# Designed miniproteins, single chains, part 75

Each design is a single chain, and the fold is of that chain. pLDDT is the mean over its residues in the fold that is shown.

## One batch from the design tools (miniprotein)

Design m2592
Fold by ESMFold2-Fast:
Structure m2592 (fold): chain A 65 residues (1-65)
Amino acid sequence: DIDLAVFELGVATLATTMGVKVELREVDGAVEVTIHAEDEEKGRELAEQIRRLAEQVGIDVRIHF
């Protein structure tokens, strides 16, 4: 799925740019993203950017900390 690949690449790019570790899992057509951030503000900002990207690409995303 090209939309899924674009979304996953976008999430990886955002996480790398912000220096935050993330884990991705595909479950029933949705993507689960686990954010490993020591800074809650940084984790929240990354989560917001991921949600916006998911909305733009048309992916259902679930975010965990």
Scores: mean pLDDT 82

Design m2593
Fold by ESMFold2-Fast:
Structure m2593 (fold): chain A 98 residues (1-98)
Amino acid sequence: HMHMKIVGVVFVRDASEEEKKEMNSRVKEFAEQKGVEIKYIDEKKGIVQLLAESLEEARKVLDELVELFKEMGLKVSSTAAFGEETGLTLEARRYKAE
């Protein structure tokens, strides 16, 4: 029971170069609107890492980001949440196509 920051990560698959650029832009807008910090974006690999204050906030932010990507027609392969200080994975989800 120690309060720590949580890293939420989303992995996108099978995206075009144009879709990856749009993803980067929309993630930055999303993070600003939600007041969450972007830890890392790898546009070419389709990886997005956000920093949340709690596991509950990480779940909420990841769920909203997955829905945003779904609305954009992007395919999400997986998400995970892990402690920033510990690196311990607290939650992980895999998404299957259709």
Scores: mean pLDDT 80

Design m2594
Fold by ESMFold2-Fast:
Structure m2594 (fold): chain A 94 residues (1-94)
Amino acid sequence: SEAAREARREALRRIYETMTPEQLKADLDFLEERLNKLIERKKKSTDPELQEAIDREIEGLIDTLEVLREVARKRGDPELQARADELIEKAKSI
């Protein structure tokens, strides 16, 4: 639901706002690894139901990356913001 999605984004924003720059970078590294694994699984799958499940997971990752990008932007971290932007574009291209 939209309300649940908004609540999740706000909860993530609050968590990210408490993180150090090093912790934000580590979380971004983890999200990048997770995205790469989802891309590989999608390429190897011939099952439409599994493809749909992977697409939903990618959509969730995009939401998380967008929140992380907003926090990086607010803190004036252009490198972290740029990396998040690149991962969002990569996720949307799948």
Scores: mean pLDDT 88

Design m2595
Fold by ESMFold2-Fast:
Structure m2595 (fold): chain A 70 residues (1-70)
Amino acid sequence: SAEKQKQEQEILESAKEQALELAKNSKSIEELEERMNFLLNIARDKFKDNPELVKKIEKIIQEILEQFKK
């Protein structure tokens, strides 16, 4: 439904904003990786019944992490 798509979009946007904030406030790549893994574990627990949404969140986190590894 359109309502479920809107909720998914809001969750993905929130995850992206949180990941970018972690990147801005992390002092090293190692700290960023640790904090990103923590965020991902929270997402996996919160959305355990929606593995496709978790995979989309993982992709966002990985893309942001790779940008900051360079």
Scores: mean pLDDT 82

Design m2596
Fold by ESMFold2-Fast:
Structure m2596 (fold): chain A 82 residues (1-82)
Amino acid sequence: SREERRKQNIENTKESLLKRMKEILNTPGEPVPLSSLSEEQKQLLKYAAEKTGSPISKILEKSREQVRSIVNLARTLKALES
């Protein structure tokens, strides 16, 4: 059905977003200070940590650009779970 196809497409998208976050976490970068992040970014990084099974400290070992990418992927994934 159209509804089953929609649910499958959402699940496929969520899996793709999670895979991309894990790929970024496996790429080296320079640490980002937690104090340089907004509350929204901190909440989205906590969500990314929960979904990837990685501690937030591991995410903060990434560059500012990598952290921004993870935040954007987490924001999209969270919206799909709403």
Scores: mean pLDDT 77

Design m2597
Fold by ESMFold2-Fast:
Structure m2597 (fold): chain A 69 residues (1-69)
Amino acid sequence: MPSREQLLKAMEIIGKVIKERGANTPTSIVIEEAEKESKTVAEFLRELGRDSKTANELLAKVMELLRSL
């Protein structure tokens, strides 16, 4: 299960992608950027992102998990 620290790092990475490339950026590109910073974060985002098409949708899922901790 992702830690609070890992979820916060994921939000940081997704936020950078949204700022630089836009909210509709494909989830696959978000995962590629995450792999450059943390393989662990990239792996859980890959699993979480299976049902997400865009960076904005992936961000919403991460925020929901963080709220549930």
Scores: mean pLDDT 82

Design m2598
Fold by ESMFold2-Fast:
Structure m2598 (fold): chain A 58 residues (1-58)
Amino acid sequence: MSNGELLREIAEKAGLSQRTASEKIRELAKSMGVSQSEALREMQKYSVEEAANLIRGM
């Protein structure tokens, strides 16, 4: 799955726009000390539903 496709599915499951989901993932990446792309790759280890719940809680 491409990063764009993953972001779209996570955003849809979280009930967020792709822009808002991208901003939340960027903030998560910053808190982890990694790039946004690295944070998104880490999220690929989880289900889309689990990833959506994580960013919804932010």
Scores: mean pLDDT 75

Design m2599
Fold by ESMFold2-Fast:
Structure m2599 (fold): chain A 84 residues (1-84)
Amino acid sequence: PAVYSSKEDALRAAVVTLAYIELEKYEIENDPSLSEEDKKALLEALKKLEEEAKELIKEAGELPPELQKEREEMLAAIEEYKKK
């Protein structure tokens, strides 16, 4: 596990975690090899992680412009991936 040296590092980790969760939800929902029960269990685990990351960002108030740009770029890449 990573140790965060600054608030910016923690916020960047939260932004990356939310992007990862968005991608992973899409992959889980569209994986034909996973049972409905397996999908439910995996999505429930991701939901808890998503809530923690969202709270961290919310407590920060305004996201730094550079992190906002990184977040937008990651989300755009995920949307392009979903179109395939």
Scores: mean pLDDT 77

Design m2600
Fold by ESMFold2-Fast:
Structure m2600 (fold): chain A 90 residues (1-90)
Amino acid sequence: SALEEAEEYIKKLEEMAEKEEDPESKELIELAIRLLKRALEAALAGDRLAAEIDLGMVRIVLGLGKLLGVLSEEQIEIIEKAIEAIERLL
């Protein structure tokens, strides 16, 4: 299910954040995790607008991470998959 996929991708990001040695990369991943968890909570509560706003903020974080070169391709892919899973709940 989309819920199980969202929870799995968030868990993978939490594991990536724990193992991340670069403090800037870790901070951006942790910010993405907080926004994704907030979006998931909003989606499950039926608050579509709140979920869409938080997912939009995750996309901005991704853009900044790509621009600064502080996110790996694997980290980017997992964040994008988490966004897509939460969007399928809306």
Scores: mean pLDDT 90

Design m2601
Fold by ESMFold2-Fast:
Structure m2601 (fold): chain A 98 residues (1-98)
Amino acid sequence: TFGVTIGTDLQQGQTATKTVEVKLEPGLVVVIEISSTQPSTVEVYVNGELVYRGSIKAGETVTVELPELPDGNHTFTVKVVSGDGVNVNVMTMSREAL
């Protein structure tokens, strides 16, 4: 199990990028959790591919399940299109917990 913070308290126009090593045990999935303190619009990319684009309400947390990633290094990029107080974490969880 792992958890990695990609960005915290990100503001409009900011971009945060982090490379994360993924090694999954059977039955686990990689998820991205996105939260915001202000109404915000966010884009999340994995290895340059858009995996999420949406609006986050103030105090909302959105969980996005990713397709199965091969073991190794993956680059996660978050872009804040509008808003403020955006936090993004990558973690593993059981599929049954979604």
Scores: mean pLDDT 81

Design m2602
Fold by ESMFold2-Fast:
Structure m2602 (fold): chain A 90 residues (1-90)
Amino acid sequence: SKREELAKGFREFQEKLLELMDKYNVPEELKRKAKEVVERAIEKIEKGELTDEQVKELADLLNLFAVAVELKDWEKAKEYIEKMEEVIEE
């Protein structure tokens, strides 16, 4: 289903994101929060609890988070994760 394909895409991105966070030595607290928020997003996608607009916004924020991690901009990385949490709670 479209829902299963979206969840799978986010799971595959999650694996790459974990690798990226380890490579760039992301602070442990930020890494834990990012793991939690991404997992909650995936679970909500799997349950069909998110709109197409929310899924798109989460994907955009996740890409911005990845870029911030590569730049070692922890303030921006934290901001994007907090924004993802807000989208999930809409």
Scores: mean pLDDT 86

Design m2603
Fold by ESMFold2-Fast:
Structure m2603 (fold): chain A 97 residues (1-97)
Amino acid sequence: MEKKKQELEELAKRAEEYARLAEEGKVKESYEKAKEAFKRAAEIVGAQELIDAAETSVSEATDLAYGYLSKKGEYELLGRTGLALARTAGELYKAEL
């Protein structure tokens, strides 16, 4: 199931690109796309609780995802996508102040 890992790597890279775009001022669209990438990564890994959390609270979902950064393979990639989402959420918070 190497294809699953490749899809997760693409989602992580895409979310990290959206985090960069949010830092450059393209905040709302980048946040929405990063959240979509995170939900898709959680679906691929089978982490339904992260999908549910992301719909209710991005901060709760990203806190849970940080725990996956210490794991290997698919879980590490999910953690990277969550970290990128947290970065876009931070820029959104600053932009709405």
Scores: mean pLDDT 76

Design m2604
Fold by ESMFold2-Fast:
Structure m2604 (fold): chain A 80 residues (1-80)
Amino acid sequence: HMTKEEKKEKFVKVARELLKTLGYSDEEIERNVKILEEMIDKDPKKAKLAVKHFYEVARRLPSVPEDVLKEAEELYKEME
C-alpha cells in the first residue's frame, strides 16, 4: 500500500533510529542512510534484506524502542 517515496522516507527514519540506538556516530548514520535510500531505488530486494538484518539485530537489544522495532517489521513486510 505504501508508495515508493513513503517507503523511502520510512526506511530512512527507521535506519537512523536503529543505527543511533546501536551506537553509530552521526557521520556513520548519514553515510549508511544515504546508501539505504539509494538501495530502495536501485535494488528493493537488497533494501528489504538490509531492513530485515537491522530488525533481527535490533530486536535482540534491550535499548531499542518497541515503536522502532514495530516500524522496522512493518517496513520489511511491505517491501515486496
Scores: mean pLDDT 74

Design m2605
Fold by ESMFold2-Fast:
Structure m2605 (fold): chain A 78 residues (1-78)
Amino acid sequence: SMSEEIAEEADRRLAEALAAGYAGARRGPQEVERAFATLDATVAEVGRRDPALAPRAREWGERVRATVLAYQAALDAA
């Protein structure tokens, strides 16, 4: 279904955002901000295309953001 296809694409894009966030954390704050902007745009797009998926997309986006921030904090503490 369209909803299943949107969810699968969103999952893939969120995984890509996580990878970009990890790379950004190693490069600097501007790269992390860029990764988060892409993440936020992806979450917003999923919600616009299928409002029923918006809560799930937000939850996944928050998990990606939290994971990247935890990784960045660990790098800063090392």
Scores: mean pLDDT 78

Design m2606
Fold by ESMFold2-Fast:
Structure m2606 (fold): chain A 87 residues (1-87)
Amino acid sequence: IKKVDVIKGIEENKDKMSALLDRLMGPGHGEKLINKLIELLPKDPKKALEFLREETDWVRETIEDEDRRLSAELFLSSLIASVKTLL
């Protein structure tokens, strides 16, 4: 998978991913996360991976609702897997 294809896929689905993560992590949080990921991916995929790991830790520590927490972790794990293909 080419780096440009991964970035384009995230950009094309930005609104849907941001809306889903906002519902799971809180209003505006998902939008900020996806925007930061789009910013970091073309510049530094390793830093993008570190950022997603930090966001996963935040989810584990902050989201008390089990279903929301698990859904957010699964989504972030999918993003981490995609970013790892660029390393």
Scores: mean pLDDT 82

Design m2607
Fold by ESMFold2-Fast:
Structure m2607 (fold): chain A 95 residues (1-95)
Amino acid sequence: SIDDTYDRIRQTIRDALDRHSDDPQKRQIIQGIGQQASRVYSIARRSQVQGNTSQYQRAMQVMQQIGGMASRAPDMSVSQLQQVQRQVQQMVDSV
C-alpha cells in the first residue's frame, strides 16, 4: 500500500538524517527529499478518495523511485544530494 511504502521511506529518511547528525547542509537536503515524499503521499491519498486509479499508480511509481534514491543518500556528497533533490522535485511535479 502507499501507507506501507511511505512508512518505509520515512524510516529511510530518518536513518539518513541520523547518519548525518553532524552535517546540517546534508540534513537540510535530505529533509527536503522527505518533504517531497510527503507531497506524493498526499497526492496518492487524495487520488484514492477520488477513485483516480491512474494518478494513484503514478504517485506509487514516483514514491518507489524516491525510496530508491533516498536509500543511497547517506553515501552522497552535497552536490549529489542537490541533484537527487532536483530529480525528485521534477518527478513530483509530473504526478
Scores: mean pLDDT 86

Design m2608
Fold by ESMFold2-Fast:
Structure m2608 (fold): chain A 115 residues (1-115)
Amino acid sequence: SEAEEFARKVKKEIEEEREKANKEIDKKAEELEKKSGAGKYAGGVGAALTQAGDIAAEAALGTPEEIEAAIEGIEKAIEYAEEVGKIPEVKEIAEKAKKLLEEIKKKLEEVREKL
């Protein structure tokens, strides 16, 4: 029951932080597209964060195997954000998304350890 309560808190935290970050990324992507045409790269980071974050939130209440698969997905999203972050115009967005993905990964690892 303590493990289930912790997992429910983690799911909610992932959902809330992911939604907040995606709203900020979407707004900045629109601004970057108008200024430099780089908004598509910021949009790509936002899409990767949405996909990995949504899978992670669902996995928090799932099996150990589902948690492990979600962690692998987060690692791939981090690698994608690092690659996109080499573009100067989107570096700040990519670094912010990477930091959140690393935090989500850590939270899922903590959920797995409490099972």
Scores: mean pLDDT 87

Design m2609
Fold by ESMFold2-Fast:
Structure m2609 (fold): chain A 81 residues (1-81)
Amino acid sequence: KEKLIEAFHELRALVYNGEENEKLLEAIEKLKEVTEDKEILALLEEMEDLIRNKEKMTPEEFKKRLLELLKKLAEALEKLF
């Protein structure tokens, strides 16, 4: 429980700071290691796919989609508790 929330806070901070793709992917992998929840895992897979396909969209579209997924991830985490 604590590890999952901490890993989420790390990912959120990296997203808001505009950190490099490599750091975002590492934070997502840490979240995947500490959860077995199918909804959360699906959202994390969508975030990984979005980051890997960043070149196929505008920077504005990428940031918008990433923030939307981050919001959905926060909502999914809230449902677990």
Scores: mean pLDDT 81

Design m2610
Fold by ESMFold2-Fast:
Structure m2610 (fold): chain A 80 residues (1-80)
Amino acid sequence: SEQEKEKKLIDEIKKLLEEIVEIVDLSEKQKELLRELMQAIARKDYAKAIELVKELKKLIDNPKAKELLDKIEELLKKLQ
């Protein structure tokens, strides 16, 4: 079902976000953007979530974290 597909994509996004938090010591501004991203996902505002991922990618220099953010962006696009 579409609901099951959406749930799997959201669960994958949450796992990728948890990986980013484990590998990067986030600044206060980056933590605020991550909080806003999680809130946007909870509201199913995937367009806003994609914008917030793009902003995080500008502020994070860690190559592994950028790779995870790219994967999150692609999963969010599938939810639109």
Scores: mean pLDDT 87

Design m2611
Fold by ESMFold2-Fast:
Structure m2611 (fold): chain A 76 residues (1-76)
Amino acid sequence: DRAIEGLRRVAEAARAGNFEESAKLYEQLADEVADTDPALAEFARGVADYARKGDGEKMAESAEGGIRFLEERRAL
């Protein structure tokens, strides 16, 4: 649940208005999953760009979408 926990931390930071911390957490997630889930790593890098631009609503929505995607994958 490393990726899911990472995405939860991102969503929490985004809701707190700490977009720089959210970007850092997404970048850390991308590094952690780069070898195991390259698609998730690319997604995380893309959302970090939104955080750098201060779009916290899109950041939180993206993190929540990522959590749902991973939960659905684990159900398979």
Scores: mean pLDDT 71

Design m2612
Fold by ESMFold2-Fast:
Structure m2612 (fold): chain A 67 residues (1-67)
Amino acid sequence: SKGEAVAATLRKAADDLEKKGEKETAARLYELADIARENWEEAVRRALADPDPIVRAAGREAEKAAE
């Protein structure tokens, strides 16, 4: 489903950030991935509105995965 594709994309970005020690940003992306399973459009909207450019970039990739 589109929700699963968006969630997987956001979780992968979060996993990569956690490996780099960016735990706070990774935690926000994990939260968005959980939201995406219920409402992927809301998760993408929140990611694209995030002040962190890394979160916005993950949101753009997740939006592409929903196509």
Scores: mean pLDDT 86

Design m2613
Fold by ESMFold2-Fast:
Structure m2613 (fold): chain A 66 residues (1-66)
Amino acid sequence: SRLERLRALLLAAEKAKEIAPEKFEEILRVLRENVDSSAEEIAREIEKVAPEAAPEIAAVLREALR
């Protein structure tokens, strides 16, 4: 559902702020531009801006979206 997707994106944003606060704005932009993308695609885009944070954020997205 749309609510489940929004929740997943919010959890990903919270994780990004926790583990990569210096890259938070860039990661948030990736999340906004990829709201309808798969967890794998979002992870790939995050790797381009914050490669060290991408695995943990991807894990949060996969768990929330199953």
Scores: mean pLDDT 83

Design m2614
Fold by ESMFold2-Fast:
Structure m2614 (fold): chain A 61 residues (1-61)
Amino acid sequence: SVMDFLLSIHGVGQVLAEKLIAAGYSSVEVLKKATGKDLQEKVEGVGDVTAQKILIGIQQH
């Protein structure tokens, strides 16, 4: 699930993972289309470092 994937990323806790899903990042396929800027602009609590870690995690998935 996307929740399990998001929770596997260093620096992403349950609250931030829930915010990402609520913002429309409800699948790994949607996340693959996101830019770091989109993540930072749409989700409170996602900064540069967290956005980069999410994008790296997607590449490994």
Scores: mean pLDDT 80

Design m2615
Fold by ESMFold2-Fast:
Structure m2615 (fold): chain A 74 residues (1-74)
Amino acid sequence: MKEAYKIGVEKNKEKIKQFIVDEMKRLGATEEQAQRLADEIVEELEKAAKSGDIEKYNEIVASIPRRLLEAARA
């Protein structure tokens, strides 16, 4: 169970990073802006996973679409 969660976090980090970068670039953001947002979200997910706070992890994942839209508007 613990190993499966860690593997999911690693795969999700790569997938989330790629998704954020791709979507931000489609919205006209710079590579730097895209990488910064991706890094921030991935760091938050990593911290939640390490602390075992699954509920917080899920809340962060659910917030990604909103944060992406807000970053694109800035």
Scores: mean pLDDT 73

Design m2616
Fold by ESMFold2-Fast:
Structure m2616 (fold): chain A 76 residues (1-76)
Amino acid sequence: MLYEVSALTRGEAAAEAVVALIESRGGTVVSVTELAPGVYGVRALVEAADEAEAQALVDEIRALPGVQSAEARPAA
């Protein structure tokens, strides 16, 4: 199933780490946007077998330094 993954980060280095993690899992980064000075939004599409696999990726993203929030939802 296809999921939309989004993350908010403090600093560009944290956004780069999120992009690298998503790409390492076969995801496609759609956008990286500076929403406010030093605050970045990352949006990506990830194929996952189920919600548990998508949530595991979200948990890994949230564990990265500088990540303020992350979530995944079905890309319906």
Scores: mean pLDDT 84

Design m2617
Fold by ESMFold2-Fast:
Structure m2617 (fold): chain A 76 residues (1-76)
Amino acid sequence: SMEELEKRREEAVELSKVDPEKAAELFVEIGEEYAKRGEYEKAVEAYVLALLLLPPDHPKRPEFLAKLREARSKLP
């Protein structure tokens, strides 16, 4: 449900204070779930939050950037 997805987002925000890399992975999962539902604006927000939590040289950045670009391409 959207309610459960919003709760997961809040939990990822709290996790970001203690484990930013794990929180980034959760934000990507949340973004993927929003994208599957056609909620591309919320998917973009989740992917941006994930990228903000990763250091500039993190090996997962290109993968997450690709997901962000795909979601942005679906916006009007």
Scores: mean pLDDT 85

Design m2618
Fold by ESMFold2-Fast:
Structure m2618 (fold): chain A 74 residues (1-74)
Amino acid sequence: SALQEAVAEVLAEAARELGKDVEEARRLAYSMTEAQIRALLAAARLGAEVSPDPERSARARRVAERIEAVLREA
């Protein structure tokens, strides 16, 4: 679904930045419930607000907006 695909891209990017397995991150996204995805959204929103790095804050905000847009249509 569009929701799982959006989360898969978010987790894949995070996995790449952390040097983790990208395919495992994608599979995790497809196993997540809506409640778990909403928790991820809350974490992204928090990261956008508290990050001292403007670039990281902007990235977290874009992630939150992307997930939120798909959730509104689900």
Scores: mean pLDDT 77

Design m2619
Fold by ESMFold2-Fast:
Structure m2619 (fold): chain A 116 residues (1-116)
Amino acid sequence: VELPESVKKNFSEEQNEFLEALLAGDREKAIEALMKIFGIDREKAEKVLDVLRSEGFIKALPELEKAKDMSEVEEILEKYGIPTEPEVVQSAALISKFLKLADEELREKLREGLSL
């Protein structure tokens, strides 16, 4: 799954790799992209991805789409019982930015990919 150029141009190469991996439900590529984006080890990247694939995070997506800044992203994560570790907050902010740029079809693909 490739992102449209109109969406893709708003993110780094590594961020685009991460978003495309999430849309595809490709766990291994998502882990590799998280390691590149944050400079973290595989174990930490796996834990971050598991949080993003949690029921609580998926339920938070409609509010994250409307979040205006990082502080609001953190408040939404806390509301849904999601850990506010830096890599989780930064990943949620990236997803929030994506959701604002994405059409309904891409938003649905993200929900499906996270649920795989």
Scores: mean pLDDT 87

Design m2620
Fold by ESMFold2-Fast:
Structure m2620 (fold): chain A 64 residues (1-64)
Amino acid sequence: GDAELRRLAEELLKLPEFASLDVDQAVRILRSAAEALGVSAEEVLRMAKEGRDLTRLGVRAILA
C-alpha cells in the first residue's frame, strides 16, 4: 500500500544520489521506474542499491 511505498522511498533517500529529494519525489520515482520496467518498487530500490543508473529511465528529468 501507500505506507509501504513511503517506507521504500525513505530507504531510497539514504542513497547519496537521491539524498536531496523529498519523500514524495522518491515515491514518484519508485512508481514510475517500477511501471516502466514491469517490476516491483522493492526491486527498483534493490537495483538502485546495486548502482544501476535510473537516469536511463528518464527519472533524472524529475530530479532536476
Scores: mean pLDDT 73

Design m2621
Fold by ESMFold2-Fast:
Structure m2621 (fold): chain A 69 residues (1-69)
Amino acid sequence: MKVYSPKEILEAVRAALRGSPLEAAALTAVHEALKKYGPMTPEELVEALRKETRNEAVVEAVERALETL
């Protein structure tokens, strides 16, 4: 699977979750995971989010957003 830049991942998540009540929380969680673990595949990012947050709704929303990549 392709490794995407942090900018590409954040733009995909923002586009998919724009106007969602989860938008801010999802963008924060993704940004923190990318800072801690560096460039990742979408699958590795979802796994990192599961380790860093207990908010399953945020993890599921990001996983769905990354399906567009």
Scores: mean pLDDT 78

Design m2622
Fold by ESMFold2-Fast:
Structure m2622 (fold): chain A 86 residues (1-86)
Amino acid sequence: MEKRIEMMEKDVRWIEEVYETYGSELSPEDRKRMEEYLEQARKALEEAKKNKDDPEVVRKNFIELASSVAGVVLLLMKMTIDKKAA
């Protein structure tokens, strides 16, 4: 269970680094969407940490955080496509 929390902490840090690095390059709409994913990821991590002895709560929040990571990846892919459009 502790290993899942550690992975979740690394994922939140990655989203934070992505937002700090690329947030200014996103459209205002996509930047707001990334901020929403970051907020949801942080909430999922905090809920998992508060309930670390409840495997079902940790699992649910791990999935919710993974969904936020996927959303951020899609925003980065969109940004990359937009930059490569001639």
Scores: mean pLDDT 82

Design m2623
Fold by ESMFold2-Fast:
Structure m2623 (fold): chain A 113 residues (1-113)
Amino acid sequence: DAARWARLRAFLREAYAILYPKLPGVKSSLEETLEQFLRLFEALSTLSEEEQREFLSQRRLIVPLSAEELERLIALARRHDLGEVAAYLESQRESGEIDLAEFTLALIRDWRA
């Protein structure tokens, strides 16, 4: 549905404005990185939960965030009604780290709801 994809793109654009500068070794622009993620997300959304977990377990990436950056991501997830993403991010307040694989799994759960 075009409206669902537009909301996903809007959320990810804002989220990746925070996350993109933290990604190690990324030569692609923010726009290219976002388009790569959207293609991956579309492919993963057609798989079973077990296949998603297996695929993403091989692609874990831990991103450190300041308390301010994390709270901004939580607010952004809440604004876009992404409860699974918000809950995952809130669980990471004490560590100050997020796993992009777990973030992606939470986003797929919100997308399927």
Scores: mean pLDDT 80

Design m2624
Fold by ESMFold2-Fast:
Structure m2624 (fold): chain A 74 residues (1-74)
Amino acid sequence: MEEIRKEAEEIVKEAEELAKTLPEDNETVQRLMEEMRALLEEIKRSTDEEKAKTLLEMMKAILRSIRTLAEKSK
């Protein structure tokens, strides 16, 4: 559980750094960041490792979406 939580926190940090490269008024990025932070809170509250792994995979999918948006902004 601690390892999954640590990885989730690292994903949030990476997403925040990517978000800094995008316009501040990008509503899509703001919504994705809110969803990512909500998933992190769910992982921190979860006692089920399999559920936490599923939530972590959802966070990874959101990170990929943010990366795609950063590429499109060029």
Scores: mean pLDDT 79

Design m2625
Fold by ESMFold2-Fast:
Structure m2625 (fold): chain A 67 residues (1-67)
Amino acid sequence: MKPTYTVTLPAVTQAEADAIAAALESYFGATFNVTGVRPAATADERGEGLKPVVAAVKKLQDETGLT
C-alpha cells in the first residue's frame, strides 16, 4: 500500500498540478494529491506563488536526474 500525501500549491493550473504530482510520485514512490489548483491567476499571484514551486521542482529534478 502506497502512502498518500497532500501538497497545497498556490496559483497553479490543473496541468501544472498533474506534472508536479507525477514528479513527486517518481521521487518518493508514493501517491500525491495536489491541491490549490486555480482556473485563473493574476501575473502577480503566479510570480509570488510559483517561486517555491519552481524551487521544489528544480530540487526534485536535481535529486532524480530528471530535466
Scores: mean pLDDT 62

Design m2626
Fold by ESMFold2-Fast:
Structure m2626 (fold): chain A 96 residues (1-96)
Amino acid sequence: SDSELPKELQVNALRLLLFANAKDTDSVVLSINELLKFAPDYADEIADFLYYYSLVNPESLPPETVINALERIKPFSKNKTKIDSYISELKKRYKL
């Protein structure tokens, strides 16, 4: 299946925001809140990106910050159980 260009562009915008703010954890959380106001229908894609990004780049985003971001995304998610599983996995992995 071909990716929808608008959705792909929004995911790429999130990647650019995370890259730009990688050294400022609070700015990443604020950027996610702004993206959710603009594109709440992409909450699940944002959650997926954050979860997998945290597994590859834990030094760029502290696990607690990713968990807090996932909790903020959860109300907009169509699959809240998946978000809960991401939070649970991160807590187990980092013994939080």
Scores: mean pLDDT 69

